# Ledger of designs, part 92: designed miniproteins, single chains, continued (3)

Each design is a single chain, and the fold is of that chain. pLDDT is the mean over its residues in the fold that is shown.

## One batch from the design tools (miniprotein)

Design m11381
Fold by ESMFold2-Fast:
Structure m11381 (fold): chain A 68 residues (1-68)
Amino acid sequence: SLADAIEAAKKYIETQDQDDLYKFAELSIALMRAGEVEAALKILRIVTRYQKGEISKEEALKELQKLA
């Protein structure tokens, strides 16, 4: 589930597609329900920082890879 959430986050960052964002959101909620709240919040923070323009696509993908 963690690996799936990371891959969904990477996919959204690459495509910037709403459907990919929704898939990532579903997987993040599943992680939180499974008790992996801290892991889910770390991925969400990276995606949010990217959406706000605080980090580049390259940096966001690099940070996500460190969580894998």
Scores: mean pLDDT 84

Design m11382
Fold by ESMFold2-Fast:
Structure m11382 (fold): chain A 98 residues (1-98)
Amino acid sequence: SEEKKKLEEEVKKLIKQAEEAKEKKNYRKAAELYFKAAELHYEMGDERKAHFYLLKAFIALEEYLKSQSDITPQERYKELGEFNIEVQRKFEEIKKKK
């Protein structure tokens, strides 16, 4: 359908933008874009690709947190934990729509 094609094109665009953000060392933006790509893959029923891009989002977030000179290791663990909670909430919301 046209709707499915639009979702597939949106995913491709998000992944391209995430890779470009990563090349520019904008790791926070890369993490957000990879997370959005994971959400769309999960909505499309592609759990393998959803988890793949979720892993890329976590890696990008960790790189962002490591680049922050004012953040302690304990604060980094807290931020990663909060991101994990956000991911779980979003995936549960998607499950409830089915």
Scores: mean pLDDT 83

Design m11383
Fold by ESMFold2-Fast:
Structure m11383 (fold): chain A 68 residues (1-68)
Amino acid sequence: SEVEKVLEEAVARLQALVDAGAPRDEIYAEFMRLARELIEVAEKEGLSQDEIDVLLHRLGQRLAEILA
């Protein structure tokens, strides 16, 4: 699934920023940018708003795990 690929690529990018010691503000800004890209891909694939909300929640949970 392209959506699952984009989600995992977004998580890898966020992990790389955290590992590099990027400031919290930069990590959050990149998270917001990646969330917008994920929404665009999901909309293009015809996902419902409920499915998009689940994807955004998953991305947020993965970031929370990385920052723990």
Scores: mean pLDDT 89

Design m11385
Fold by ESMFold2-Fast:
Structure m11385 (fold): chain A 95 residues (1-95)
Amino acid sequence: SKEEELIKGIEEVIDALKKLADAHPELRSFYESLIKVLEETLEKLRRGELSKQDVLFDLGAIELALAVEYVMTGDPGVKALLDKVSELIEKLEKL
């Protein structure tokens, strides 16, 4: 289902953020803060407690944070994750 695809997409973003935290221990607290937001979003989504607008708001906040980080670092891993989050937002808006 489209909801299962969204859940899987969020899980993949969390896994990628964990890899970025491991690769950049100086930014670990930053990436861990994004992970916590998405893990809470994922848990509430699995329980059917979130509206489409709630998920869009959470993903939009993550997208903005990653966009700022990409401008500051130029890290291709950050860019790849930013693009993935943007794609998830577009897919969710069409739901």
Scores: mean pLDDT 84

Design m11386
Fold by ESMFold2-Fast:
Structure m11386 (fold): chain A 67 residues (1-67)
Amino acid sequence: SDEALAHLLAGGAAGAAGDYERALEHFAEAVRADPSLRPALLVLARHFEAQGRHELAARARELAAEL
């Protein structure tokens, strides 16, 4: 949906600015708007793990489990 896409883009922008908590909140809202995007949080978690960002990966997995 357009709302889900807007949240994905806002989350990406927040992440680029280093505001990872805000980025994850926007990605959670994207999943709420389109539940088919839930696997994207797991892909994001794997990407954070690959970058050595273990706590951010855990937060992304937590959000995927809660949504």
Scores: mean pLDDT 81

Design m11387
Fold by ESMFold2-Fast:
Structure m11387 (fold): chain A 73 residues (1-73)
Amino acid sequence: SPLEKARELLKKGLTALKNGNYDEAISYFEEALKIAEEIGDEELVRQAYGMLAEAYYHKGDFEKAKEYEEKAL
């Protein structure tokens, strides 16, 4: 299901983030966000935004990190 795919992508993104592979993590989180938006899962959308904020923060892109943090409200 799309929900299961989005959850798997978030897990893959978290693994990439933990390993310092920030661009890979961002790619997984962006794909998960797209699916969450398509299915209208507002909680999953906010979760994906929060993960994108964390990934951009670790990458040193503080402006994008702040933008995604605000979207995770």
Scores: mean pLDDT 89

Design m11388
Fold by ESMFold2-Fast:
Parts: sequence; C-alpha cells; structure tokens
Structure m11388 (fold): chain A 68 residues (1-68)
Amino acid sequence: SHADKLRALYEELSKDPRIKAELLGDDTLVITSTLPVESITAIALRIIGDYPDFDVKVEGNTITITAK
C-alpha cells in the first residue's frame, strides 16, 4: 500500500541524522534538513525516480511527499 511505502521511506530517511522526517497521517511524509538546496534537490529527484506514484514538492529546505 502507499502507506507501507511511505513508512519504509520514513524509516530509511530517519537513519540520516542530517534529515528530520515526519509522517502526517497515512499519506504524507515531510522531510526537513539544513543541507544545501542542491543536496535537497538531489534527494527529491531520487525520490521522484524511485516512487513515481508519489507527488514530491520542494520548498527551500523542506520536501513534502504525498501519495497520489
């Protein structure tokens, strides 16, 4: 399910101490980091490639991932 995929992604990203990940309900994952914008963009592009069923939005230091 989309919720299971988001939870797996949350657990993976939460292992990196430079990233703060938060699950909002069963359909949204919010990632906040102090990494440079270029690094945040690279992370977002990787997620877009790996999870084509998800909507990924980048705003400054925050990435919002929503199940479609």
Scores: mean pLDDT 81

Design m11389
Fold by ESMFold2-Fast:
Parts: sequence; structure tokens; C-alpha cells
Structure m11389 (fold): chain A 92 residues (1-92)
Amino acid sequence: GHMAEEAAKRAVEAAEKAGAKGKGEVEGDRAVLEIEGANVGMALSAVGGATQAMLLGAEASVRVEGDRVTLTIEGGDDEAIAAGLESVAGGL
């Protein structure tokens, strides 16, 4: 929903401000946030986002491949997805 899409935009903007490249996509009950040029702190922020989404009943995973970090949130409502992505933005 709109909250998740706004949170994804904020996470992308926070990644860019931190010197990385961000890409966020929200579709239904699923969201994917990709950070390119990520450091260890950014990867830990993605893990924090996954944790927040899971606390609100979603499923979440973080994948790290070199300097690329991908956070995937699935089965979440708009609030759960938004909370996960806002947590990432706040940690960047």
C-alpha cells in the first residue's frame, strides 16, 4: 500500500545519502530493497529491517553478495512492510 511505497522511497533516499545506490520495489504483500555499494553497517540495517517486519507477522530475508545487500519482505501488510523499510532508512 501507500505506506510501504513511501517507506521504500525513504530507504532508497537514505542509502543514496549514505553513498550507496538504492532500489526499492513494493508489489502487493511483497517488498524488495536492494543496496549496491553497501558496507557492513548497511547490511546490519537490512537485518534490523527484516527483524521489524517479522515482529509484525511478515516473512523476511537478507542476502549479501559482495557489496550488494537485498532485503526481501513477503506476506506482510502495509504496516509490516513499512516498519521494516523505515527501520532500514533509520539505520542508514
Scores: mean pLDDT 86

Design m11390
Fold by ESMFold2-Fast:
Structure m11390 (fold): chain A 71 residues (1-71)
Amino acid sequence: SSKERWKEEIEKAKEEAIKLAEELNDEKSVQEARRLAEEGIKALEEGDSKAALEYAIKLGQLKQELKRKVE
């Protein structure tokens, strides 16, 4: 289902953001990536697609910011 696929995408983005944050020794970003993914998945399971999208966007933004710092 689209819901299961969206959950997989959030989990993947979380893993990628955590790897980048760990390379930077940025523990706060590790915790933030976990929080954003957890809240996004929770919103998705509760049927709040708008909130799920907002958390997915924030997680993607965090990943992009961390990637720029590693580069």
Scores: mean pLDDT 87

Design m11391
Fold by ESMFold2-Fast:
Structure m11391 (fold): chain A 64 residues (1-64)
Amino acid sequence: AKNPELALLYSNRGNVYLSLGKYDEAAKDYEEALKLDPNNKDARDGLEKASVESLKEAVFKVTK
């Protein structure tokens, strides 16, 4: 069974991480939100943005 209320909590926390520049944490929260509610547009849009930003950070910072 899907839990859209819990999906919203993950999506909201992902949005907070995204605003803090914590793209990897944001992506994980959006992924959990989509696992609970695959039709959550906010989580889908957020995951795409977080993934793009995370990739840009990884490309720019070759060493970690």
Scores: mean pLDDT 77

Design m11392
Fold by ESMFold2-Fast:
Structure m11392 (fold): chain A 66 residues (1-66)
Amino acid sequence: MKKEKEEELIKRAEELTGKKGAETVKRMIEAGKELKEIEEVVEAAEKLKEGLPEKELEELLALAEK
């Protein structure tokens, strides 16, 4: 179900950046962005989490929201 995927992506964003990332992903979903596009952004941030501060990961997610 799409809702189950939405919850998964929100949780993954929360693990990366805390509440800010989770809220950003929620806004992307509410704006009608395709779940696959959101997943690609979250995966990219997850790959970068070892090299980037949490604040920069938040900015990457926020950039994808637009």
Scores: mean pLDDT 78

Design m11393
Fold by ESMFold2-Fast:
Structure m11393 (fold): chain A 84 residues (1-84)
Amino acid sequence: GEEGRRLGEEGYKLGKEAKDGEGARKGGILAALGGGRAGRDKEAGRTALEGGLAAAKSATSGKGAAAGTGGAIAGIGALFEAEL
């Protein structure tokens, strides 16, 4: 829960502040880790989704886009579990 939220917020910040693909890649990876560790924490899932989407939008191709997409998917999964 809380670890997922922290990692998602860190990923969101790095993704939003990314001025190149490397920053977006790091943001996406942290967002994916946050989403994976969100469990049923709806706040952590939402933060991971936002972070993943921001990182994916910043990366035009490659590992940053993939990591951002993974974070968004993990965040969606966490939100879905929280709604159950």
Scores: mean pLDDT 59

Design m11394
Fold by ESMFold2-Fast:
Structure m11394 (fold): chain A 56 residues (1-56)
Amino acid sequence: SDLIIRVAAHDLGLSEEQVREALELARAGASPRELAERFGISERQARGLIGMAKKL
C-alpha cells in the first residue's frame, strides 16, 4: 500500500514517514485530537487516517 501512503502524505502535507507513524498510532487507539495535535492536521483529517488504518 505504498501508493496509499504517498497519496495520504500529499493530501495531508505530511511526509510518508509521518503518515506511517500516524497509522501506527491510530491502530494503537490514538484519538482524532491526539493525531491532529501531533501532526498539525485537522480532526476531520485525523478521523480519515483512523478509518484508513482500519481498512489497511
Scores: mean pLDDT 84

Design m11395
Fold by ESMFold2-Fast:
Structure m11395 (fold): chain A 73 residues (1-73)
Amino acid sequence: AEAEARARALLAAQTAEAEAALTDPEAQALIREAGRLAAEAVRLKLAGKEEEAKKLYEEARALAAEAAALEAA
């Protein structure tokens, strides 16, 4: 529980920092959603649901890549 809360807080801080670096509101929304999925993936991994956690991590990475592409466009 404490480890999960700590990991979630760290991911939230990293997501907020990444979001603050963006200027496109659509890119900011994608980074925010990616952070949410990454936090859920951490929760599932700590619960022993490795397969589901991996799927959410892959989705989070895809959204982060889309946000980067929007900023680069």
Scores: mean pLDDT 75

Design m11396
Fold by ESMFold2-Fast:
Structure m11396 (fold): chain A 77 residues (1-77)
Amino acid sequence: MEIDENEIRAIMLYMSGVIYEKQGDYEKAAEYYIKAAEAAPESKLAPEYLRKAAEAYEKAGDKEKAEEARKKAEELE
């Protein structure tokens, strides 16, 4: 498997998001999931990171940012 620098960065950012989500900090979790998708936009995982961000924004009560993240995920699929 080819693991490039951008994919490694995205995975690290995603892991930070998971940690914040487990702590109940959904706003920070969503921010890190967005950063993960931005770090590796060509990755097959980028739409999944954006869907995770949308879910975290919904749990944080930010419906507008959740809808924006969902639209970006659809654009990458």
Scores: mean pLDDT 82

Design m11397
Fold by ESMFold2-Fast:
Structure m11397 (fold): chain A 71 residues (1-71)
Amino acid sequence: HMEELKRRLERHKQIQERLKKTADFNEKNAKDYRELAEKLAEQNPRGAEIAKRFADAAEKSVKLTKKYLEE
């Protein structure tokens, strides 16, 4: 049925849009962790290092998600 195909395509598009928004949100979180690391660098170097690790992990997650969306 053409209607079934249309609904399937619409659901696929909605899922991709949701994944894109999630990636954008995680990208913002990575930026926030980078800023936090810079703020903590002088007062709490250990905390800054941990924040950098979280930022790195978030950036890797975003990169993988965007790669899947581009394929």
Scores: mean pLDDT 80

Design m11398
Fold by ESMFold2-Fast:
Structure m11398 (fold): chain A 78 residues (1-78)
Amino acid sequence: MREELIELLREAAEAARAGDFEKAVEYLEKALELAKKDPSVPQSAIDAIEYGLRAARQGDGELAARAAEAAAEILENS
C-alpha cells in the first residue's frame, strides 16, 4: 500500500513535468484516495497531495511535481 502510494506520487510528478496534467491529476486523485484510507499516513502528506492537485488543475507543472515529491519524501521518512 505505502509503496504503491509513493509510486503514484512519483508518476504524478513525472506527468506534471511533462505537461500531461490529465495524467498528473489522475495519479494524484488516486494517491489522495489511498492516503485518506490509511490512518498511518501523516496529514502533512495528505495536505501536500491536495496542494499538488490544485497546482496540476491550474496547469502549474513544476509546483504540482514538487508537491508530489514532497508527499513521497514525507512517506519515505515517516
Scores: mean pLDDT 85

Design m11399
Fold by ESMFold2-Fast:
Structure m11399 (fold): chain A 79 residues (1-79)
Amino acid sequence: MEEYLKELKEAIEKNDLEKVRSALGKLINHAYYEKKKLSEIKTEDGKSVLDYLRELASKAPEEIQKFIDELLEKLGEKK
């Protein structure tokens, strides 16, 4: 998880939508494999991956924020 979150953070900082998509795909696939929601997976800091994604999205450019929001809605995480 830490590796994928690091990749996502770097992609957001670089405004690289393709890398954001790739890193989010890895996170989603990992959650699906673990049969857990992103809200149930904890980072080293004790925050959920969902909370971490929301924090990153709030700091991200509008285009990336919308993309993250759409993916979270498709996963049922935002509902």
Scores: mean pLDDT 73

Design m11400
Fold by ESMFold2-Fast:
Structure m11400 (fold): chain A 83 residues (1-83)
Amino acid sequence: SAEEALEEALRLAREEGLEVLARALELLLEALKAKDLRGIEEALGLVGIAVALARLEGELSPETAAAIDRALAAARAKAKELE
């Protein structure tokens, strides 16, 4: 599920010490659980910014990047289902 994919991405981000990214993923997970479409859109934007910053700093592992990509795809699909 989208929630399970996000929980895995959040776990990996926390293990790598990516605090800003972990917080953005946590907000996205909360918005999905609340079925808050606007909150999902805002949190998706925040995750995108946090991912870009982590990549720029060279801190984002390929495993964590792949988990985030899967989680974001699942979250977008869930947001479309809620429309």
Scores: mean pLDDT 86

Design m11401
Fold by ESMFold2-Fast:
Structure m11401 (fold): chain A 75 residues (1-75)
Amino acid sequence: MEEKIKKLKELTDEMVAAILSGDRERARELAQEAAKLSNDPELGKILERAVEDPDPEVAAAMAAMATAIYINELK
């Protein structure tokens, strides 16, 4: 569980960095990887919507927030 949380945080940090740098292709790849790792369909949907948001700051904030909520549910 803790290893999964650590890897999910790493993927989310990379996704946020990709979004903010304008690399939306990389952000989509990382979102798919995070969705697979979490095995949570709601997190997967939120991450897919986040990486498609035209505002990179909003996209990054949505991705980070979704991951934080998921981690809080795992306690």
Scores: mean pLDDT 80

Design m11402
Fold by ESMFold2-Fast:
Structure m11402 (fold): chain A 58 residues (1-58)
Amino acid sequence: SEAEAMLARMRAFAAAHPRDYEAYRLVEVEGLSYREAAERLGVSPQTVRNGVRAVEAA
């Protein structure tokens, strides 16, 4: 199914790029702002934005 294919792709990406995937999860799934996600991860908001873009490009 499409949903199963998407989940498999996301799991593969998360395994290869765990930091980028965690940034994506905090912003897109949990609804945190870039600033809030950056505070939780101990990085800059720009790093969070770059991580979200990396997941969206995968």
Scores: mean pLDDT 80

Design m11403
Fold by ESMFold2-Fast:
Structure m11403 (fold): chain A 95 residues (1-95)
Amino acid sequence: AAELRKKAASNEAMAEIFATRKDYETAARHYELAGEYLAEIDKKEAADHYTNAGKYYMKNKDYDRAIYYAQKALSLDPDNEEAKKILDEAQKKLA
């Protein structure tokens, strides 16, 4: 568990760096990995990382991936309001 949490934290830090540089696709991929490392050990934190992945896929206009990661976040944390907003907004972009 400790090793997976360290890998998640490292990917979160990388995601923040790439987001600051406006490399939204790379930022989203690092949040995606952080969520994957935590999915079995901390569902709420994993959901927050998947929500951030969806947010940066939205900024990158990758609406299909934004929907996918917002749904994945909601499967782990159904009450995640930011994930609900990302899902609604991304679905409206594809409608």
Scores: mean pLDDT 90

Design m11404
Fold by ESMFold2-Fast:
Structure m11404 (fold): chain A 82 residues (1-82)
Amino acid sequence: SEALEADIEAGVMALYAASVLTALRSSKEIPPVEELERLIKRLEELLKKAKELEPLTPDAKSAAELLEEAIKEVKKELEKAK
């Protein structure tokens, strides 16, 4: 059951990261600084969880890579918003 739970959690984190990337690409306006800062914090918390799951599921490494990409892209938008 632990392996299945880890797979589900990693999958949800990967979907969240992919959704963030899609939302940023579809945005016609730069989001508020405060919103981007909150999003970075949430993505960093998820990245920490993904790294903790790496010993339990290979999907966690894929989720971590997507989360790192999402953090990078949100940080680029944050620099534009400043």
Scores: mean pLDDT 84

Design m11405
Fold by ESMFold2-Fast:
Structure m11405 (fold): chain A 70 residues (1-70)
Amino acid sequence: SEELKKRLLKLIAEILDIIGDIIELKQELEKAEKEGKKEEVEEIKKKIKELEEKLKKLREELKELEKELE
């Protein structure tokens, strides 16, 4: 259905956006670690963990939606 297709595309877009954010934060983490910015390192690690947990939930939602398409 058109509605199911729109939901799938929106979910995929959200997943890709979070993956992009994680990649950017991992690059910032490497820079902060090299510069010895300990407080910034801890903040970035926390943000990465929160995004990875959100990504896991969205991937689970994607799997459930894919089953509905079968």
Scores: mean pLDDT 86

Design m11406
Fold by ESMFold2-Fast:
Structure m11406 (fold): chain A 68 residues (1-68)
Amino acid sequence: SKAEEALKKVEELLERTKKTKEYEEASELIKDLLLSYGVSEEEAEKIAELIKQGKLEEALELVKKLLE
């Protein structure tokens, strides 16, 4: 499904971000990705904010909840 594809891409980007610590770049890429899969601007911004703060696990859990 599109949701499973989006989740996999988010997980791969977050795993890369743990190594690079490029939180701001990752937040923008993941926000754009989520918007392209139909996540609302408000929810995508909330996830981006968590990523900018380095709260990658919390961001991933919210993505899972939104995409089911």
Scores: mean pLDDT 84

Design m11407
Fold by ESMFold2-Fast:
Structure m11407 (fold): chain A 96 residues (1-96)
Amino acid sequence: DLVNLVDAVFFSKTPPQELIDKVKELGKKYNSKESVEELKRKAIEAFLAGDNETAAKYLAKLMYIDLDVARETYEEAVSALLKQAVDAAIERNKAR
C-alpha cells in the first residue's frame, strides 16, 4: 500500500534507504505536468480532505523530484491535520 509506505518513510527520523527508493520508484510512475509548488499544494489539500491515496501519490512524486520538499510537505500536512483535530476536540469539550 502506497499510503503505508509513504507514512513509514516520513514517520521515521532515519527511514531505511530501501523504503525511500521504493517510494521514489512508485512516484516516477505518476507522470504529471504539475510544478513542485502545485504538487505540494495538492498533497496538503488531499491530506486535509482525508484523501490519503491521492496525498500519497503526490508525496511519492515529490520524493522522486526532491526528497526534502516532500518531507516539508508531509510535516506541514500532518501539523495542519493535528491542529484541526485539536481545535475540534477543544470545541467539543467546551460545548459539553
Scores: mean pLDDT 73

Design m11408
Fold by ESMFold2-Fast:
Structure m11408 (fold): chain A 65 residues (1-65)
Amino acid sequence: MPVGLAVAKILIKEGRYEDAADVLKTVIKSDPNNVEAWELLAEAYEKLGREKEAQEAREKAQQLK
């Protein structure tokens, strides 16, 4: 279970999307098959206006389902 996932969720709720993306990248590096981490990373990128990276993260989450 990725330790950083709960921290990333809190950062997203606080509107700290760049910090959330950084934490989520660390989670994914340790567990690249974590669907929830990819979905949260897509949400963080979408909120940052990084639409292409958000789409790529969503596609990764879909491939793992």
Scores: mean pLDDT 80

Design m11410
Fold by ESMFold2-Fast:
Structure m11410 (fold): chain A 73 residues (1-73)
Amino acid sequence: EEALRELIKGAKAFLDGKYDEAVKHFRRAAEIARQEGREDLARTAEELSKMAEHYKAGNQAEADAEFARASAI
């Protein structure tokens, strides 16, 4: 199953801390799942892609939050 293989690759990349690779695989899984009419799987893969993007972006957002906390009144 093509979509499931991409989903598994994304999950492995995510667990390895390779968020860019995880996003790429999850996006592919979502696209393949949509092409095959598996809407639930496509939605799951899309949400996992967003989660991985949040983790990737979170490093900079965490820096901003840390500065805000240090400057809190």
Scores: mean pLDDT 74

Design m11411
Fold by ESMFold2-Fast:
Structure m11411 (fold): chain A 66 residues (1-66)
Amino acid sequence: KEAIEHYNSGNELFKLGKYLEAIKEYNKAIELKPNFAEAYNNRGAAYEKLGQEKLAIEDYNKAIEI
């Protein structure tokens, strides 16, 4: 189970508007690779689509820090 595979699956789900499912896949990518800036950034975007602004800001800040 590669972090990049979960990240790619999350991106596909995000494109389909399946933001909760995308977040679950990004969570798996981050669990496997905690310094995965792109996964944090895209999970933040998914949180933003769901109106979870505080979680989105946290993920965006984490992506910048990495």
Scores: mean pLDDT 87

Design m11412
Fold by ESMFold2-Fast:
Parts: sequence; structure tokens; C-alpha cells
Structure m11412 (fold): chain A 58 residues (1-58)
Amino acid sequence: SAMDEQIERLSREAARALALGDNARAAELLRKLGDVHRQQGNDEHAERIYAEADRVAA
């Protein structure tokens, strides 16, 4: 599905940003990833991803 494709893309992009030390970009991508999971009704998973984004941004 289009949402599954977005999850895979955002996950790869976030991992790359983290590997490059671009924490601001990684946090942005993780928030977008959380939004997609929330749209799928997976609120608990979305909350965990948002918490990860906040930790990365700190």
C-alpha cells in the first residue's frame, strides 16, 4: 500500500540521517513516520516513534 511504501521510505531516510549525524533531519523524518503509523490507527507505535524523535532532537 502507499502507506507501507511511505513507512519503508521514511524508515530508510531516518536511518541514513542518524548515520550521518543529522539529528534534526532524523527527528523530522521520525515525526513523519509516527504520523503515518497514527493514520493507520497504530497510536501506541506512533507515540513510541514520536518519543524517539524527541530524544534524537535533544
Scores: mean pLDDT 87

Design m11413
Fold by ESMFold2-Fast:
Structure m11413 (fold): chain A 102 residues (1-102)
Amino acid sequence: SEEEKVQQEIEELERFVKEAVEKIREIIEKHDDKEEIVKAVQEWAQKQAAENPKFSGILAALEDEVRRLSELDLSKEEMLKRIEEFAKRLLEAYKQQLLSQL
């Protein structure tokens, strides 16, 4: 059914966003320089978009948010908190869009 297909897409989306946030967290924790964080996230996001084109929009949004946050005078902890909050809002928006197609 359409409902089963939408539920499967939501499950895939939730798993992907969770893994993406975990990877961004690892990159932020590993690098002390904000420019290196932005570059590493960009390289990872571009590779993931090529392998998972259906999530290219989400990856671009996460990359843009990391770049935006890097321009602010934030601690690593504050940057992590804000990216997690952004990812949660982004996931909710995409889930709502999928549900609206029912």
Scores: mean pLDDT 87

Design m11414
Fold by ESMFold2-Fast:
Structure m11414 (fold): chain A 62 residues (1-62)
Amino acid sequence: SVEELVRRALEAARAGDVEAAVAALRELMKTGDGEAVDRVGTYLASLFPDDAAVRAALAAMR
């Protein structure tokens, strides 16, 4: 579910597991829930502003 993916992304991000957080964000993008995608994407950008995988995922959102 969208809620489970959001929780998974946030838990991974708080643990510093950027790869798992980005993977959850990419799965969230497949659901079509733009609000959830933007919320998680913004959070990841704030925590990992210079991470290449985060930047690539954010570019795919646009």
Scores: mean pLDDT 81

Design m11415
Fold by ESMFold2-Fast:
Structure m11415 (fold): chain A 73 residues (1-73)
Amino acid sequence: HMEAQEALERAQKHIEEANAAIKAGDVDTARKHLREAVEAMWRLEELGDYEGFRQLAPPLYAAMQALIAAQKA
């Protein structure tokens, strides 16, 4: 399924870019990438790619927690 593959790759890329932005202290860029990742995850759910969703939910949650911690610094 091409659309599910594109959504999976988009979610992975944005989670990675969010983590890089968090490490750099760029909270605004991290928020933008996490928003894009969440949108891609919703698309995976709409397309029924629950395996892809399950694989990416833990790293997405970890990135969100890291952003919350960075905002308090």
Scores: mean pLDDT 84

Design m11417
Fold by ESMFold2-Fast:
Structure m11417 (fold): chain A 79 residues (1-79)
Amino acid sequence: MVEEIYEALRRAAEEALSRGASDEEAAIAGFRAGLDLAVEKGLISEEQARELLERATAAIRAGDGEAVAEVFKEMLELA
């Protein structure tokens, strides 16, 4: 399950970059895809996914790599 979430995140980020998205937009797209898959598999609630995506988006936009890593870790620990 963790591997599937990671692959979904990676594929979405790479797809966004291939379409000319910024690194910021690609990272946000990756987190969204990973969290959407976690909800689909019943690993987290839609509310938890929304909260984690909001935190990841804020951290990415702030350039806070440590905060981004913390959200990523929390997402994987819930899977």
Scores: mean pLDDT 81

